# Designed miniproteins, single chains, continued (5): the designs that were tried, part 8

Each design is a single chain, and the fold is of that chain. pLDDT is the mean over its residues in the fold that is shown.

## One batch from the design tools (miniprotein)

Design m16247
Fold by ESMFold2-Fast:
Structure m16247 (fold): chain A 70 residues (1-70)
Amino acid sequence: NADAEVARAVAFIRRLAENALAQGKSLDEVIELVRRAGDGLAQHFEDQGMTDAAARLRAEVDRLIAELRA
């Protein structure tokens, strides 16, 4: 299920952000980490022909970044 794979990817990226913040990384460093992890996973989905999953993951990553900036 592509939706389940996207949800798992988002949960993984969220955990990376939480751990980085707990380690004292700056907000900008955490956002860069989230973008890089999101881009890598979205590219992996695209390479597998899962274009809709990649687009959805990119949208969820943008939402997470907006949440972190709030």
Scores: mean pLDDT 88

Design m16248
Fold by ESMFold2-Fast:
Structure m16248 (fold): chain A 61 residues (1-61)
Amino acid sequence: SMEAEAVKLALKEMIRVYNDELDKALAANPDASAREQIDMEAEAFKRGGEVGKKLLEELLK
């Protein structure tokens, strides 16, 4: 369905943004502790989710 295709595209973009944000955060903080890394992962998830949701809304309008 159109909805299923939109969800797949949004999830792919979310994962791409998540990985990009996480890579940037880790590169900027090479001595980050395990707790700090978890916080960076959470922030990357938030950013990816925001981009994925926006794409979903555009595709399903």
Scores: mean pLDDT 86

Design m16249
Fold by ESMFold2-Fast:
Structure m16249 (fold): chain A 90 residues (1-90)
Amino acid sequence: MSAEEEQRKKRKVEQMIKGAELLAEINEGFTDNPASQREAERLRKAVEEARKYLEQGNYDKAMEILRELTAIGRLEVAVENTIRLNEQRR
């Protein structure tokens, strides 16, 4: 795999983690909703695991962990679109 492909994967994982953290904060704000609290906990745990693999350079495993979250599908599309736009400016 090329260095440029690895950089793209790293950037995607970093952006996905940031988005998942934001989703966790939003869900934590619904203190009276048990489903939102459980989703926030799930998001936080997945972020911690994904960060561990990111630090190891295992971007594919980090993405696998993040993709198992039900809320993450829409975020992944948004992240991919953002990366694509940034690549066009280079």
Scores: mean pLDDT 74

Design m16250
Fold by ESMFold2-Fast:
Structure m16250 (fold): chain A 65 residues (1-65)
Amino acid sequence: SELRERAFQLAAQAEQALQQGNTDLMVQLTTESARLLVDSGLMTPEQGQQMIAAAKAAAQRVAAA
């Protein structure tokens, strides 16, 4: 439960970073959240990699605008 709470806090902070245009921070926080979710058994390694890939793709879309 403690790891899950930390993962959700990191995900919320990543959303804030995206809203502020800080895509580097968003990718970093999303990566840490995904690792905690995988380590806690709430997410498969494959799902974690998809979450990280989606964050990187979102960052690239913002950079291209």
Scores: mean pLDDT 84

Design m16251
Fold by ESMFold2-Fast:
Structure m16251 (fold): chain A 75 residues (1-75)
Amino acid sequence: LIDQANRLRDQGDRLSQQGRYSQAGRQYRQSGDLYRQSGNYRQAGLSYTQAGLNFQRAGDTDQSSRYYRLSGRVS
């Protein structure tokens, strides 16, 4: 789980740097879900924060709000 989460986070980083914010948000979301399943709540929160930021930059306010709130629920 953690290895796959790390790969998805790294893919999100690359997509974000390329300006592919919607795709980056989806990769960070999946990364956060896998970190959460592995009990790595700190990394899950960071990944959900990055998902929220990238969805915000993509103009997807509903997804942005969802993942910002979810990041606050994991520690």
Scores: mean pLDDT 83

Design m16252
Fold by ESMFold2-Fast:
Structure m16252 (fold): chain A 87 residues (1-87)
Amino acid sequence: SLVDKARELIREFDRAALEGDAKRARELLEELKKLVDQIEDPQQRRNFTIILKGMEAGLPYVEAGDLSKYGSTYTGTALRLIGDELD
């Protein structure tokens, strides 16, 4: 399932980010972008796009070695976009 693959890529990205492997995190982000574009269900694609935007916003902080800023930027971006969707 594309959804199951997307979830696994998200878990792998989080692991790479926590390990400070910015190169691996970037590669996983690009793979996730391609996979999300293939999701036909609009609601599922939207949900993964929210996660993707959080990861993209956080990636520069992985590169900088600021895991606290990475986590807060990723989570804050995702929660804000979810909130906007519910309104």
Scores: mean pLDDT 82

Design m16253
Fold by ESMFold2-Fast:
Structure m16253 (fold): chain A 85 residues (1-85)
Amino acid sequence: SLAAAMEEAYAAGDLEALEAGVREIARAQVDALLAAGRADDALAALDEQIAAAREALASGSLPEELARLALRVAEELRAEVEAAK
């Protein structure tokens, strides 16, 4: 499963595989909202993820590399949704 693959990637220190898995899940959720005509909801969800990732980076509640990975994925998807709007 994707979740098992992500857990294995994290345990192995394979941040590239983990980033790909996180992006795949986030992309599927965004694409579902866009297909439903809910682009503003997709942007709002991505804005919340960006804020959460920045807070995690600032507070040290997650390893820095994981917080940066989450921030990068959310910012890239947000830019794609905004450009398609």
Scores: mean pLDDT 81

Design m16254
Fold by ESMFold2-Fast:
Structure m16254 (fold): chain A 91 residues (1-91)
Amino acid sequence: SAAQQVRDLARAAGEGLAALDPKHREAILEAMERTGELLVAGIEGSRQVWDEATAESREVFRELAELNPDHREAILAAGRQLLEFAELLRA
């Protein structure tokens, strides 16, 4: 399902980022799980729910990148990839 594909991608991205930054593993995995569930709700919901889910997901990645400035570009790229993938599945 689209929901399972988004969850699988979020999990894979989280593990990749956590391997790059093991000191912040818990925060990274929590942020990825949260973003995956937001995007699943967005795909399954109305246009308003999608717009709210994408805005909240962007904020989660912004906050994670501020906490982990050495890996900011990787974190923001992972967030963008998840958002673009979810948008394709919603279409």
Scores: mean pLDDT 85

Design m16255
Fold by ESMFold2-Fast:
Structure m16255 (fold): chain A 59 residues (1-59)
Amino acid sequence: MLEELEKLPETLTVDEAAEILSRLLGLDAQTIKSLLKRLFGRDTVTREELIELAKELSA
């Protein structure tokens, strides 16, 4: 699961990140997109930020 995230580009759009996490975690993509916007306030996220969030949401 996390190995797939490590293969991603260094920077992703919020839409791409939300779709990836939705598929991996079984959560609603709109919910993840809202979380990403609230946490980062940008249209893009880094791979490291996405991996950290995935760890938090899967715990």
Scores: mean pLDDT 77

Design m16256
Fold by ESMFold2-Fast:
Structure m16256 (fold): chain A 94 residues (1-94)
Amino acid sequence: AAPGAETREITVTLELPPGGSATLDLSDVARPGDRIVVQVLSGEAAVQLAGHPQPVLLKEGDAVEFTAPAPVVTFTNPSDKPQTVTVRLLVSPG
């Protein structure tokens, strides 16, 4: 294995209404089988990766890693108030 499989870093700011969701299509930067790390830099969101059975609630500083069957991630605001959520995504070849 060559050292230096290129990890791509993406930072996204999402404005979510109460109970609202935003879906990110990462197909331009990720492929099925790639590893996606989702980290919340600010705010709080429930994170659902396409093909995974359950969402994961992430608070500020929390991170979760998925092996993606599809490069699609959905973020949901679990609160009764509007939230601005900043998320860092790290995409690594699978």
Scores: mean pLDDT 77

Design m16257
Fold by ESMFold2-Fast:
Structure m16257 (fold): chain A 100 residues (1-100)
Amino acid sequence: SLEEEIEKEILELDRAAAGLYLLLEEAKQNNFPEEVIEELERLLREAERIMEEAKRIQKDLDNGKISAEEALKRIRELKERAKELLRRAQELYDQAKAGQ
């Protein structure tokens, strides 16, 4: 169903945000440079805003303000944005780790 597909996309979005959080925590634990930690924190804040936008889309769907098809489309766009933030965070983490 469209509802099952939406739930799947949200789980993937949640995983991307969780991955970014874990990279930040590992960077802090390994005493990465303050500039790297600050940039990872900025990326995490962007991912958190995406998560809040996804929650608003789910509420609009639940309240009949948007169609399931429109909700799926918007959540897929948010998922791709979150995955791009994770990719950037991973590159930043890997570069900083190699520099240690």
Scores: mean pLDDT 90

Design m16258
Fold by ESMFold2-Fast:
Structure m16258 (fold): chain A 98 residues (1-98)
Amino acid sequence: MELIEKLIKILKSSPDPEHQKMAEEIERLAKENLEEALKKAFEAALIDRRPEVQDLLVQLAKELGKDLLLEALRERVDSLKNPNEYAQALRAALDKHL
């Protein structure tokens, strides 16, 4: 899927070694379990404030089906005691596009 490949490329271009590790994990999971890959992509986006990462996740949601995205978002939001503004913006984008 080109959208996941684009996300992996963006994460690998980051000088942050944690972003590079996330890219490798997403790449591995995408071959084995697309749902888990999407969950990892969501975790990466919640800590990566770059607009291209947020936009790419919304596009991925449209390709993979909104049920997987909603479940991943719900699980992640439920795990956050104080959701940051980017997590709230991602939810707003999902409400707008889904």
Scores: mean pLDDT 68

Design m16259
Fold by ESMFold2-Fast:
Parts: structure tokens; C-alpha cells; sequence
Structure m16259 (fold): chain A 64 residues (1-64)
């Protein structure tokens, strides 16, 4: 189960345009969470297939 802060990270990632990448700092700023929370949450989302890591940051996974 995701915490409310982790859910905000998911919503921020899902709101990105198709094919757009955002840095941990950008995602944290938009979600209103710390960079450490965003980074930890994004790692979980990559493991679950909900996010993809790119050289420019993170983007939506195919199952989101």
C-alpha cells in the first residue's frame, strides 16, 4: 500500500506527457515531497513496472 506522499509521486509521474522524462528534483518539487522520498518511491515504481529510468531522469512505465 502506498502512503499519501508516495501516491503524490505516482500522480506526478502519471501527469507527465507521453515520452517526457523528469529528474528526481523536478518530480519531488511537483509532488511536494523531499528528494529522498521521491527517489525511494521511484525505485519501487521501477521495480513494479510503473516507472522507467532514463539518462535524463524518470518517465511513466508502460503499465501506468
Amino acid sequence: MLSPREQRVVQTLAALPPGASATVAEIARRAGVSQSTARRTLRKLVEWGLARRTPRGYERGEVM
Scores: mean pLDDT 79

Design m16260
Fold by ESMFold2-Fast:
Structure m16260 (fold): chain A 60 residues (1-60)
Amino acid sequence: SKLDEVLERGFRRADELPDLSPQSVQRLANWVVEEGEKAGLSQDEIDELLQRLMDHVRSR
């Protein structure tokens, strides 16, 4: 699905973060919202995407 494709890209980008600073995490969150919007995802799908991405980041 488009959601899964954006999420996979988000996970790859999260794994490439130089640090887990609030600034780096905020840039990642902003990027994934923009990618979800470009992909035509609904607001509910973007919220799910952000939740799953942040869970991944917190597990690091």
Scores: mean pLDDT 81

Design m16261
Fold by ESMFold2-Fast:
Structure m16261 (fold): chain A 103 residues (1-103)
Amino acid sequence: SHVRELLREKVSEALKKLNVKEEEIEYFTELLVEELEKEFPRPLTDEEIENIVAMVVEKLGRRNEPLTKELAEEIVKEIINYAKNNDWKLEVDKSVEEILEKI
Protein backbone atom coordinates (compact mmCIF):
# COMPACT_ATOMS: atom_id res chain seq x y z
CA SER A 1 0.00 0.00 0.00
CA HIS A 2 1.31 3.44 -1.00
CA VAL A 3 -0.29 4.94 2.15
CA ARG A 4 1.42 2.37 4.40
CA GLU A 5 4.81 2.99 2.75
CA LEU A 6 4.43 6.79 2.91
CA LEU A 7 3.32 6.77 6.57
CA ARG A 8 6.19 4.43 7.58
CA GLU A 9 8.74 6.59 5.72
CA LYS A 10 7.46 9.95 7.07
CA VAL A 11 7.20 8.74 10.70
CA SER A 12 10.62 7.04 10.54
CA GLU A 13 12.24 10.20 9.10
CA ALA A 14 10.70 12.39 11.83
CA LEU A 15 11.73 10.02 14.66
CA LYS A 16 15.30 9.79 13.30
CA LYS A 17 15.52 13.60 13.53
CA LEU A 18 14.49 13.25 17.21
CA ASN A 19 17.39 10.76 17.77
CA VAL A 20 15.08 7.82 18.53
CA LYS A 21 16.79 4.40 18.30
CA GLU A 22 16.21 2.38 15.10
CA GLU A 23 14.64 -0.59 16.96
CA GLU A 24 12.19 1.75 18.75
CA ILE A 25 11.33 3.48 15.44
CA GLU A 26 10.54 0.11 13.80
CA TYR A 27 8.25 -1.03 16.64
CA PHE A 28 6.43 2.32 16.84
CA THR A 29 5.87 2.72 13.08
CA GLU A 30 4.61 -0.87 12.70
CA LEU A 31 2.19 -0.46 15.63
CA LEU A 32 0.91 2.90 14.33
CA VAL A 33 0.35 1.58 10.78
CA GLU A 34 -1.44 -1.57 12.05
CA GLU A 35 -3.77 0.41 14.35
CA LEU A 36 -4.56 2.98 11.62
CA GLU A 37 -5.35 0.21 9.09
CA LYS A 38 -7.61 -1.46 11.71
CA GLU A 39 -9.58 1.72 12.59
CA PHE A 40 -9.57 3.37 9.14
CA PRO A 41 -10.13 0.83 6.33
CA ARG A 42 -10.15 3.63 3.69
CA PRO A 43 -6.86 5.03 2.31
CA LEU A 44 -5.54 8.05 4.22
CA THR A 45 -4.86 11.27 2.29
CA ASP A 46 -1.39 12.85 2.16
CA GLU A 47 -2.73 15.67 4.39
CA GLU A 48 -4.02 13.17 6.98
CA ILE A 49 -0.60 11.44 6.95
CA GLU A 50 1.20 14.78 7.51
CA ASN A 51 -1.18 15.58 10.41
CA ILE A 52 -0.47 12.19 12.00
CA VAL A 53 3.31 12.71 11.66
CA ALA A 54 3.00 16.18 13.22
CA MET A 55 1.09 14.70 16.19
CA VAL A 56 3.80 12.04 16.67
CA VAL A 57 6.56 14.70 16.66
CA GLU A 58 4.65 16.93 19.10
CA LYS A 59 4.02 14.07 21.57
CA LEU A 60 7.59 12.70 21.46
CA GLY A 61 9.77 15.74 20.69
CA ARG A 62 9.76 17.25 24.20
CA ARG A 63 10.27 13.95 26.08
CA ASN A 64 13.76 12.93 27.26
CA GLU A 65 12.52 9.34 27.72
CA PRO A 66 13.39 6.33 25.53
CA LEU A 67 10.52 5.25 23.27
CA THR A 68 9.66 2.06 25.17
CA LYS A 69 6.97 -0.36 23.93
CA GLU A 70 4.66 0.90 26.71
CA LEU A 71 5.14 4.57 25.71
CA ALA A 72 4.73 3.68 22.02
CA GLU A 73 1.40 1.96 22.78
CA GLU A 74 0.18 4.97 24.82
CA ILE A 75 1.08 7.49 22.10
CA VAL A 76 -0.48 5.39 19.32
CA LYS A 77 -3.71 5.04 21.34
CA GLU A 78 -3.79 8.83 21.93
CA ILE A 79 -3.31 9.54 18.20
CA ILE A 80 -6.00 7.05 17.11
CA ASN A 81 -8.49 8.32 19.70
CA TYR A 82 -7.85 11.96 18.77
CA ALA A 83 -8.21 11.22 15.04
CA LYS A 84 -11.49 9.29 15.56
CA ASN A 85 -12.98 12.04 17.73
CA ASN A 86 -12.08 14.77 15.19
CA ASP A 87 -13.04 12.91 11.97
CA TRP A 88 -9.48 13.57 10.61
CA LYS A 89 -10.35 17.29 10.28
CA LEU A 90 -7.22 18.23 12.19
CA GLU A 91 -5.53 21.35 10.92
CA VAL A 92 -1.94 21.50 12.18
CA ASP A 93 -0.83 25.13 12.45
CA LYS A 94 2.79 24.10 11.90
CA SER A 95 4.43 21.63 9.55
CA VAL A 96 6.56 18.70 10.80
CA GLU A 97 9.64 20.71 9.70
CA GLU A 98 8.67 23.73 11.87
CA ILE A 99 7.92 21.55 14.92
CA LEU A 100 11.28 19.74 14.60
CA GLU A 101 13.15 23.08 14.37
CA LYS A 102 11.73 24.10 17.78
CA ILE A 103 12.83 20.89 19.53
Scores: mean pLDDT 73

Design m16262
Fold by ESMFold2-Fast:
Structure m16262 (fold): chain A 90 residues (1-90)
Amino acid sequence: MKKVEELVEEGRELEAKPELSEEDRERAAKIQIKLSLHKQYGVPVEKITDEQATALRDKLEELAAQRPEIGSEEAQKQLQAAIEEVVKEI
């Protein structure tokens, strides 16, 4: 599995692209989630499965779509709850 530094570099390369494919966007979202969990909870990135990252990405997109209705604070609370469930499984 890639180390934190390798994921950071991969994320920067994706951000530097002028246009992202669907696959690039999915990969960037998974990298961001894994790095966020590592930074906030000290979880090794190699212990975060792609399935867990996909579930959190899908929750992020769901909450982003709902944000105009539920508000940013409520969206953040629901995202935090989803993150805590994933962290408990690791």
Scores: mean pLDDT 74

Design m16263
Fold by ESMFold2-Fast:
Structure m16263 (fold): chain A 123 residues (1-123)
Amino acid sequence: PKAFTNLATGKFVGRKKAKTADDYATLALQYLQLGIKESALDDINKAFELNPSKPLVESLILFAIATHNKDVAKLIKDEVDKRKIELDANVKEALDAYLAGNNQKALELARKSPHFPKTKLSP
């Protein structure tokens, strides 16, 4: 079983030990970072069944924008709307802009979030 680190919390999550919404959201973030879309979608669906924390939902949205996954962003938008999850204004506006095809505005808004993935210089 693989273990993944949550970029928002720094927490390691073991696939075999995933039980909470936050555990599945953590795995989904790592699958999005690796470009493994189908596994990310499965874990996002499981996370929403178990009620993920707002910061992890926002991290999933920002990662979908950063990795250019419009179908993942659309799935998260539909679940957020269905469950009436209140997002931070910058994250909500970034998601709406991204789904409307305004990628530049979406990235500018997304970069204002502390949950946006940062580029690190090679060691």
Scores: mean pLDDT 72

Design m16264
Fold by ESMFold2-Fast:
Structure m16264 (fold): chain A 73 residues (1-73)
Amino acid sequence: MAALEAELLATLDAAGLTDPEVHALARELARAIAEKDFKRVEELLRRLRELTSPEQFAALYATVTRLMGRVIK
């Protein structure tokens, strides 16, 4: 849990995303990934796409895909 959250927040910080709303959504996303709630992950990614640039979202999506690969196994 904490490691997933830390990686997502680090990705946002590296992309210049310091918005508290975006950080709150990333924490919820880390939770959903850890709980294997893939419908919630999809919903949260849709919201994040609306709040970020395409380049920022691409970086976030790459991190999410990598983290999900670890959780599914």
Scores: mean pLDDT 78

Design m16265
Fold by ESMFold2-Fast:
Structure m16265 (fold): chain A 94 residues (1-94)
Amino acid sequence: MELKSLTLEVLPSGEVRSSATFGNVEDSDAAVIVHYQDGQRVRTFAAKAENGKVITSVAPGRASSRVATHEVYRYNSATGETTLIGTKTLRLTP
């Protein structure tokens, strides 16, 4: 599995949304998205990966947060291995 796109967005609610699209997905593949704000993990989201399907995950916004970093992992259910395949950082406020 490869990460084709990863977009981070601040919603009007103050929540941070990630949207990820995957290619070369195998039957054993799942996506795990880990949400960090200022280096603190705020959410982990897991979903079955599919070719060309957009997976969205939303983390609660923190009023004092300066930076959001989302890490995308491949989980292989046949081996139990988790591999980092992408990361993206977004500045939240000035």
Scores: mean pLDDT 81

Design m16266
Fold by ESMFold2-Fast:
Structure m16266 (fold): chain A 62 residues (1-62)
Amino acid sequence: LKEAEEQAKKDVDEGLEELKKTKTNEQIIEALEGALRNVEIAAPELKELKEYLKKEIQKLKK
């Protein structure tokens, strides 16, 4: 993975761990969907990050 994408994934993981302590799954899904939309608009070339976010959303939904 590219270093920038690897760092972004770590930042997402750290943020998710923090959110899981205080937020419901539904609230975390909403936050992840917002992050995915932002990546799709601002940096559509970050395919691995987009797939990572999609997988995390899917895990939380069911």
Scores: mean pLDDT 76

Design m16267
Fold by ESMFold2-Fast:
Structure m16267 (fold): chain A 94 residues (1-94)
Amino acid sequence: SELEELKEELHAEAKEISERGYEKGLEVAEMIRKGASDEEIEEWVKKWIREHEPTDAEKIAFTLVMTTTALETGDLDPSNIPAIRAGVEKVKAA
């Protein structure tokens, strides 16, 4: 339930920061859930940066969605949740 609560919180924050970045994050999260390789994800991100030149807000929103996905897949340890929450609060205060 803590992961589900954090996911809802981070998704809401990402959408508020940049709906465009949030939607791009959801697209890549779906690729990861469907078993896309790290190479495929890296190629997608490089193409997105090159072709669309995303803003800092779009990149932040994208990263928040990727963080929730990494927690879901186990690529990011749940012990990092307090640090992630602190980071989000710091971004909101800036």
Scores: mean pLDDT 78

Design m16268
Fold by ESMFold2-Fast:
Structure m16268 (fold): chain A 90 residues (1-90)
Amino acid sequence: MEERERRAEEAAEELRRENERALAQMTDVGKSGTPAEASGAAAQAKALAHERAEEVTREVGPIARERMEEILRETYAQADAALQEALAAA
């Protein structure tokens, strides 16, 4: 009975870890790249996070959707904040 919820929770934690790695790479690009490259890296990180969230929702079902939306909101906020810092420093 709890199998589906456990799968959704495991998938959510995995997505958070993958998003953290993508954000770290984006931050590195922002430090050494141009503002255009930083914007591109932020857009790519957001697109990958969205794609992974859709994949998890497809595999686990609607129960994962709310958790994926929460993770996407956090990831998007972090990507936007990092991009703003990179643009301000440029």
Scores: mean pLDDT 75

Design m16269
Fold by ESMFold2-Fast:
Structure m16269 (fold): chain A 100 residues (1-100)
Amino acid sequence: MKLTEEEIKIMREIIEKAGELLKKLAASGKYSPKEMAKAVYEYALELAEKAIEEGKITLEQGLALIKIVEEGATLLIENPSLTPEEIYKLMKEKLDEWIK
């Protein structure tokens, strides 16, 4: 099934919100990379689950979002030289590649 513009918009909004949370947590200076990774992953999971329940995206689209955020969270833990902004950009690029 071809992705609708509305589905693409919802998927992009979830990645953007995950990235905004990551930047907020990093700016506070209170959290380890592992703690930030967990919080961002759990937040994205909650947003994806709600969007699936509301019929805004499919289960397949939700699973793709969670995989992208999990990959971003792994990069945050494994690559301490990467900024929150760079992690967000990588997640956004992975989403754009998936929706091609």
Scores: mean pLDDT 84

Design m16270
Fold by ESMFold2-Fast:
Structure m16270 (fold): chain A 98 residues (1-98)
Amino acid sequence: SLQAEIQAILEESRKRLEARLAEIDASPLTPRQKEAMKLAARTTEREKTVERILDLLRRRGADPSLIEQLERTLAEAKGSDVPEANKLLEATIQQLLG
């Protein structure tokens, strides 16, 4: 199902990001450098995940208005921490697919 495919994309993204953040935390970098690298990692992963989900929705012929709503909500999540962003994305996906 579309919902299962989106969930798979989110889980893959979550695992990749978690592994990268753990690698950064284990590095001998300063706290400030770690925060900067984590922000960059979160931003890059989020952008890739958004593009993958939007591409999937377009390929499946989803309503353009729903695609625009998801794009806006995902963009708003850009400044949030990982748990808040994930919660927002899950809520938005359930609303769109429900």
Scores: mean pLDDT 74

Design m16271
Fold by ESMFold2-Fast:
Structure m16271 (fold): chain A 92 residues (1-92)
Amino acid sequence: DFSEGMKKLQEAVERNPEMLTEIARVYALSLGVDDPALIEWLAARMRERLPEDIKSSPEEAALRGAQLRLELAERVGKLDEESKKKLEELQK
């Protein structure tokens, strides 16, 4: 269940607040991003989203996850025209 997964993630983050920074680093590195400032930005965005993701449907949380991925791609200059249109749709 998605809700149970999000609750377990919240409990893990509460036990180790640095866990979100580690998750952000691994995720950023998977996209070829090793900039510490971008990793900290991603971790901050994940912390901001977590309370809303817990309250949201799986579909809503997935859309926010897709938006965050596209926002990271935009910041590193890897956003193509089709992905840019998708990001603009998600930001409305």
Scores: mean pLDDT 71

Design m16272
Fold by ESMFold2-Fast:
Structure m16272 (fold): chain A 84 residues (1-84)
Amino acid sequence: MVEEIREAAREGLERLPEIRAERLATLPPAARPYAEEAFRKIEEALERLAKAESLEEVEEILREAEEELRPLHEEFAAAKAAAA
């Protein structure tokens, strides 16, 4: 149900700062900029999900978020591997 997705997104937004802080603390400095950009895009997607009115809108938001995060995930993985 869309209402449950909106509630989950709101809860995700509340938890995101803690998850972000924990994740960034474990990353090498070279990987942090990519992770920070990814978290910013995740926050934007969660804000949109918290206001979604239909399941179709939810699916579009998730698809767009995945398309934006995919290149960042690849760059992040490369930066992390180079730093290891």
Scores: mean pLDDT 78

Design m16273
Fold by ESMFold2-Fast:
Structure m16273 (fold): chain A 77 residues (1-77)
Amino acid sequence: SSAARRARLREEAELLLGLLESEDPETVIAAIQALGTFGPLLREVAPEAVPRLRALLSDEDPRVVAAAKQALAQIGA
């Protein structure tokens, strides 16, 4: 059902949001890229992802900043 699919996507987004807190930049980049693949649907299932991705625009790692910019563009934010 559509509701079961959205619940699964919400759980996936919550897991990925947790991975953004990793001290490993490669893990953070992978999580950002995965969140970006949700596209505009991310704003529906996990609206809190937008301010978290925006915070990463100030990250010390330029690869993290680049990934966050791309993900924000993909989700329409």
Scores: mean pLDDT 88

Design m16274
Fold by ESMFold2-Fast:
Structure m16274 (fold): chain A 92 residues (1-92)
Amino acid sequence: MKELEEAKKKAEKAAEEAEKVLKRAIELAKKYSEEEAKEGEALLEKLKEAKKNAEEAYKKGDLEALKSALGGIEKIKKEGEKKLKEIEEKLK
């Protein structure tokens, strides 16, 4: 199938998964640290920018820019997953 359409679907899925992880991390962080919650909110803002970049790349038909935006989203997802794990360990 078309590589541009596949990259868009991957970016959308990665962004949705990253948003869920970050929202959960922020919710848990609010229970013990406003600073940790603010850091999570900053990552969520970066995710919104990366998602916007992916949407703009798709509209322009720029596969390389779309792949770059996907990489950014995946990096934010991993940072969010690490933060969530650290928060969960602190709450035990």
Scores: mean pLDDT 82

Design m16275
Fold by ESMFold2-Fast:
Structure m16275 (fold): chain A 81 residues (1-81)
Amino acid sequence: AEEKGKELIKEGEELIKRGEELIKEGERLIKEGRKLLESENKEDILRGVGLVIRGIGLITEGELLIKRGKKLIEEGKKLLA
């Protein structure tokens, strides 16, 4: 029972770390994409749109991983309490 709680906490912490890394990369892509969208060059604008869409996707995935990780940590802590 106690070992299961510790395993869930560890798995949850790993998911949160992965989610945070995806959010940071997504935010970086959105920042780069926004700079390209300020261009009057059609190819830069199209690339900028692509980077923003990719960045939003990574942030969404990262947020879902963090939510799942937090739930696993909460479940693991309940098993240890």
Scores: mean pLDDT 88

Design m16276
Fold by ESMFold2-Fast:
Structure m16276 (fold): chain A 100 residues (1-100)
Amino acid sequence: SLEEEFEKIVEELKKVLEDESLSPEEKLNRMMALIYKMRQIVLETQDDKLIEKLIEALEEVIKELEKMREKSSGELKEKLDHAIKENRELIEEYRRRLEA
């Protein structure tokens, strides 16, 4: 089911968040790819519980991006700043959907 697929993506995201062996760019790319997949399931289901879980996942991703940003410089820092802004805007969008 899409709910089971969503839960598998959440577990994979947790593994990526905890993986200290990944380069910052690889970690950013993998987190964003998993968020994209979660967003597709939310779009198909329109399930408020899955939207709430997606918001939780976005908040955890932002925390990790902020940690990576503090240790980064130059182009990587700019990419992380952009990703943080984008994920914050997504949280605002999904919170708005829950209020409707």
Scores: mean pLDDT 89

Design m16277
Fold by ESMFold2-Fast:
Structure m16277 (fold): chain A 92 residues (1-92)
Amino acid sequence: EEALEKIKEKKKEVAEEAARRIEELTDPSTAERVREYLEKAAESDTEEEIAKYISKAAAVGEEAGYGLEMQREMTRALALMGRAIAEVKAES
């Protein structure tokens, strides 16, 4: 329970940091849509669900013309959230 809450907090923190960076690199409309998917990724309990929402966030950025910057930030967010999930598995 406590470990799961800490992992949820870590994922939420990663999502917030990524969303903040995206706000600096893109327009407000694109940043808001990306933030929505990052929040859903942070709420996800599996690496597969996290990857699904991170991919949707990346697609939003690519459609808006920010493909390179978006891909870098989304790859980072996926890796950091994946590490948080792996910590729980290691404790099991």
Scores: mean pLDDT 78

Design m16278
Fold by ESMFold2-Fast:
Structure m16278 (fold): chain A 119 residues (1-119)
Amino acid sequence: ALDAVREQLAGLEEIYERVKKASNEALKLADDGTKIDEAVEKYREAVKLGEQALNAADALITNARDFAAAGTPEQQKEASELADRARKLKEEVEKLINDTQKYVDDAVAREKARRAALA
């Protein structure tokens, strides 16, 4: 039943929203120079959620491919569309994690330089 693949996509979209929230919180903490350690911890949370999202996307893509060979033309089309959505979400998660890493790393470097100038 294609319903299981639809449920997997809904779960993936929920994890993606959690990744976005954690990434946004990490950026806000990074902008506050007094909370740089909290920014790093929130970024680590975003990475763990991102890994869950990537694994969920890969599982969905595999499951959708298994339906493509045995379904009706309508089911094959829907399975393909669900797999394509999962691939797009996977790319969005990877980009978001990379962008968040760069932003937090830059904030950590600035804070380290500021502390060194005061020593």
Scores: mean pLDDT 87

Design m16279
Fold by ESMFold2-Fast:
Structure m16279 (fold): chain A 76 residues (1-76)
Amino acid sequence: MSSGDQQQQMTQDFMDFARQMEQSAISNGYSDSQIQSILSQQGQIFRDSMQYGRDTGDWDGAYQRFRQNMQQLQNS
């Protein structure tokens, strides 16, 4: 894929993760502060992964790091 395609895919996945977390948090009775903390961490992972792609030109690696870090956050 082009770098633009990978960036678009990461953006879509980020929005999907944020929506899934919102729904899970509502069903599990999370506080607003807990939801905001998790969404903030997801946003940081997204920004770091985008920066990795820009610094290296390795957008496949950027996407893999994004997926791995998001899975780690969900399992924490």
Scores: mean pLDDT 78

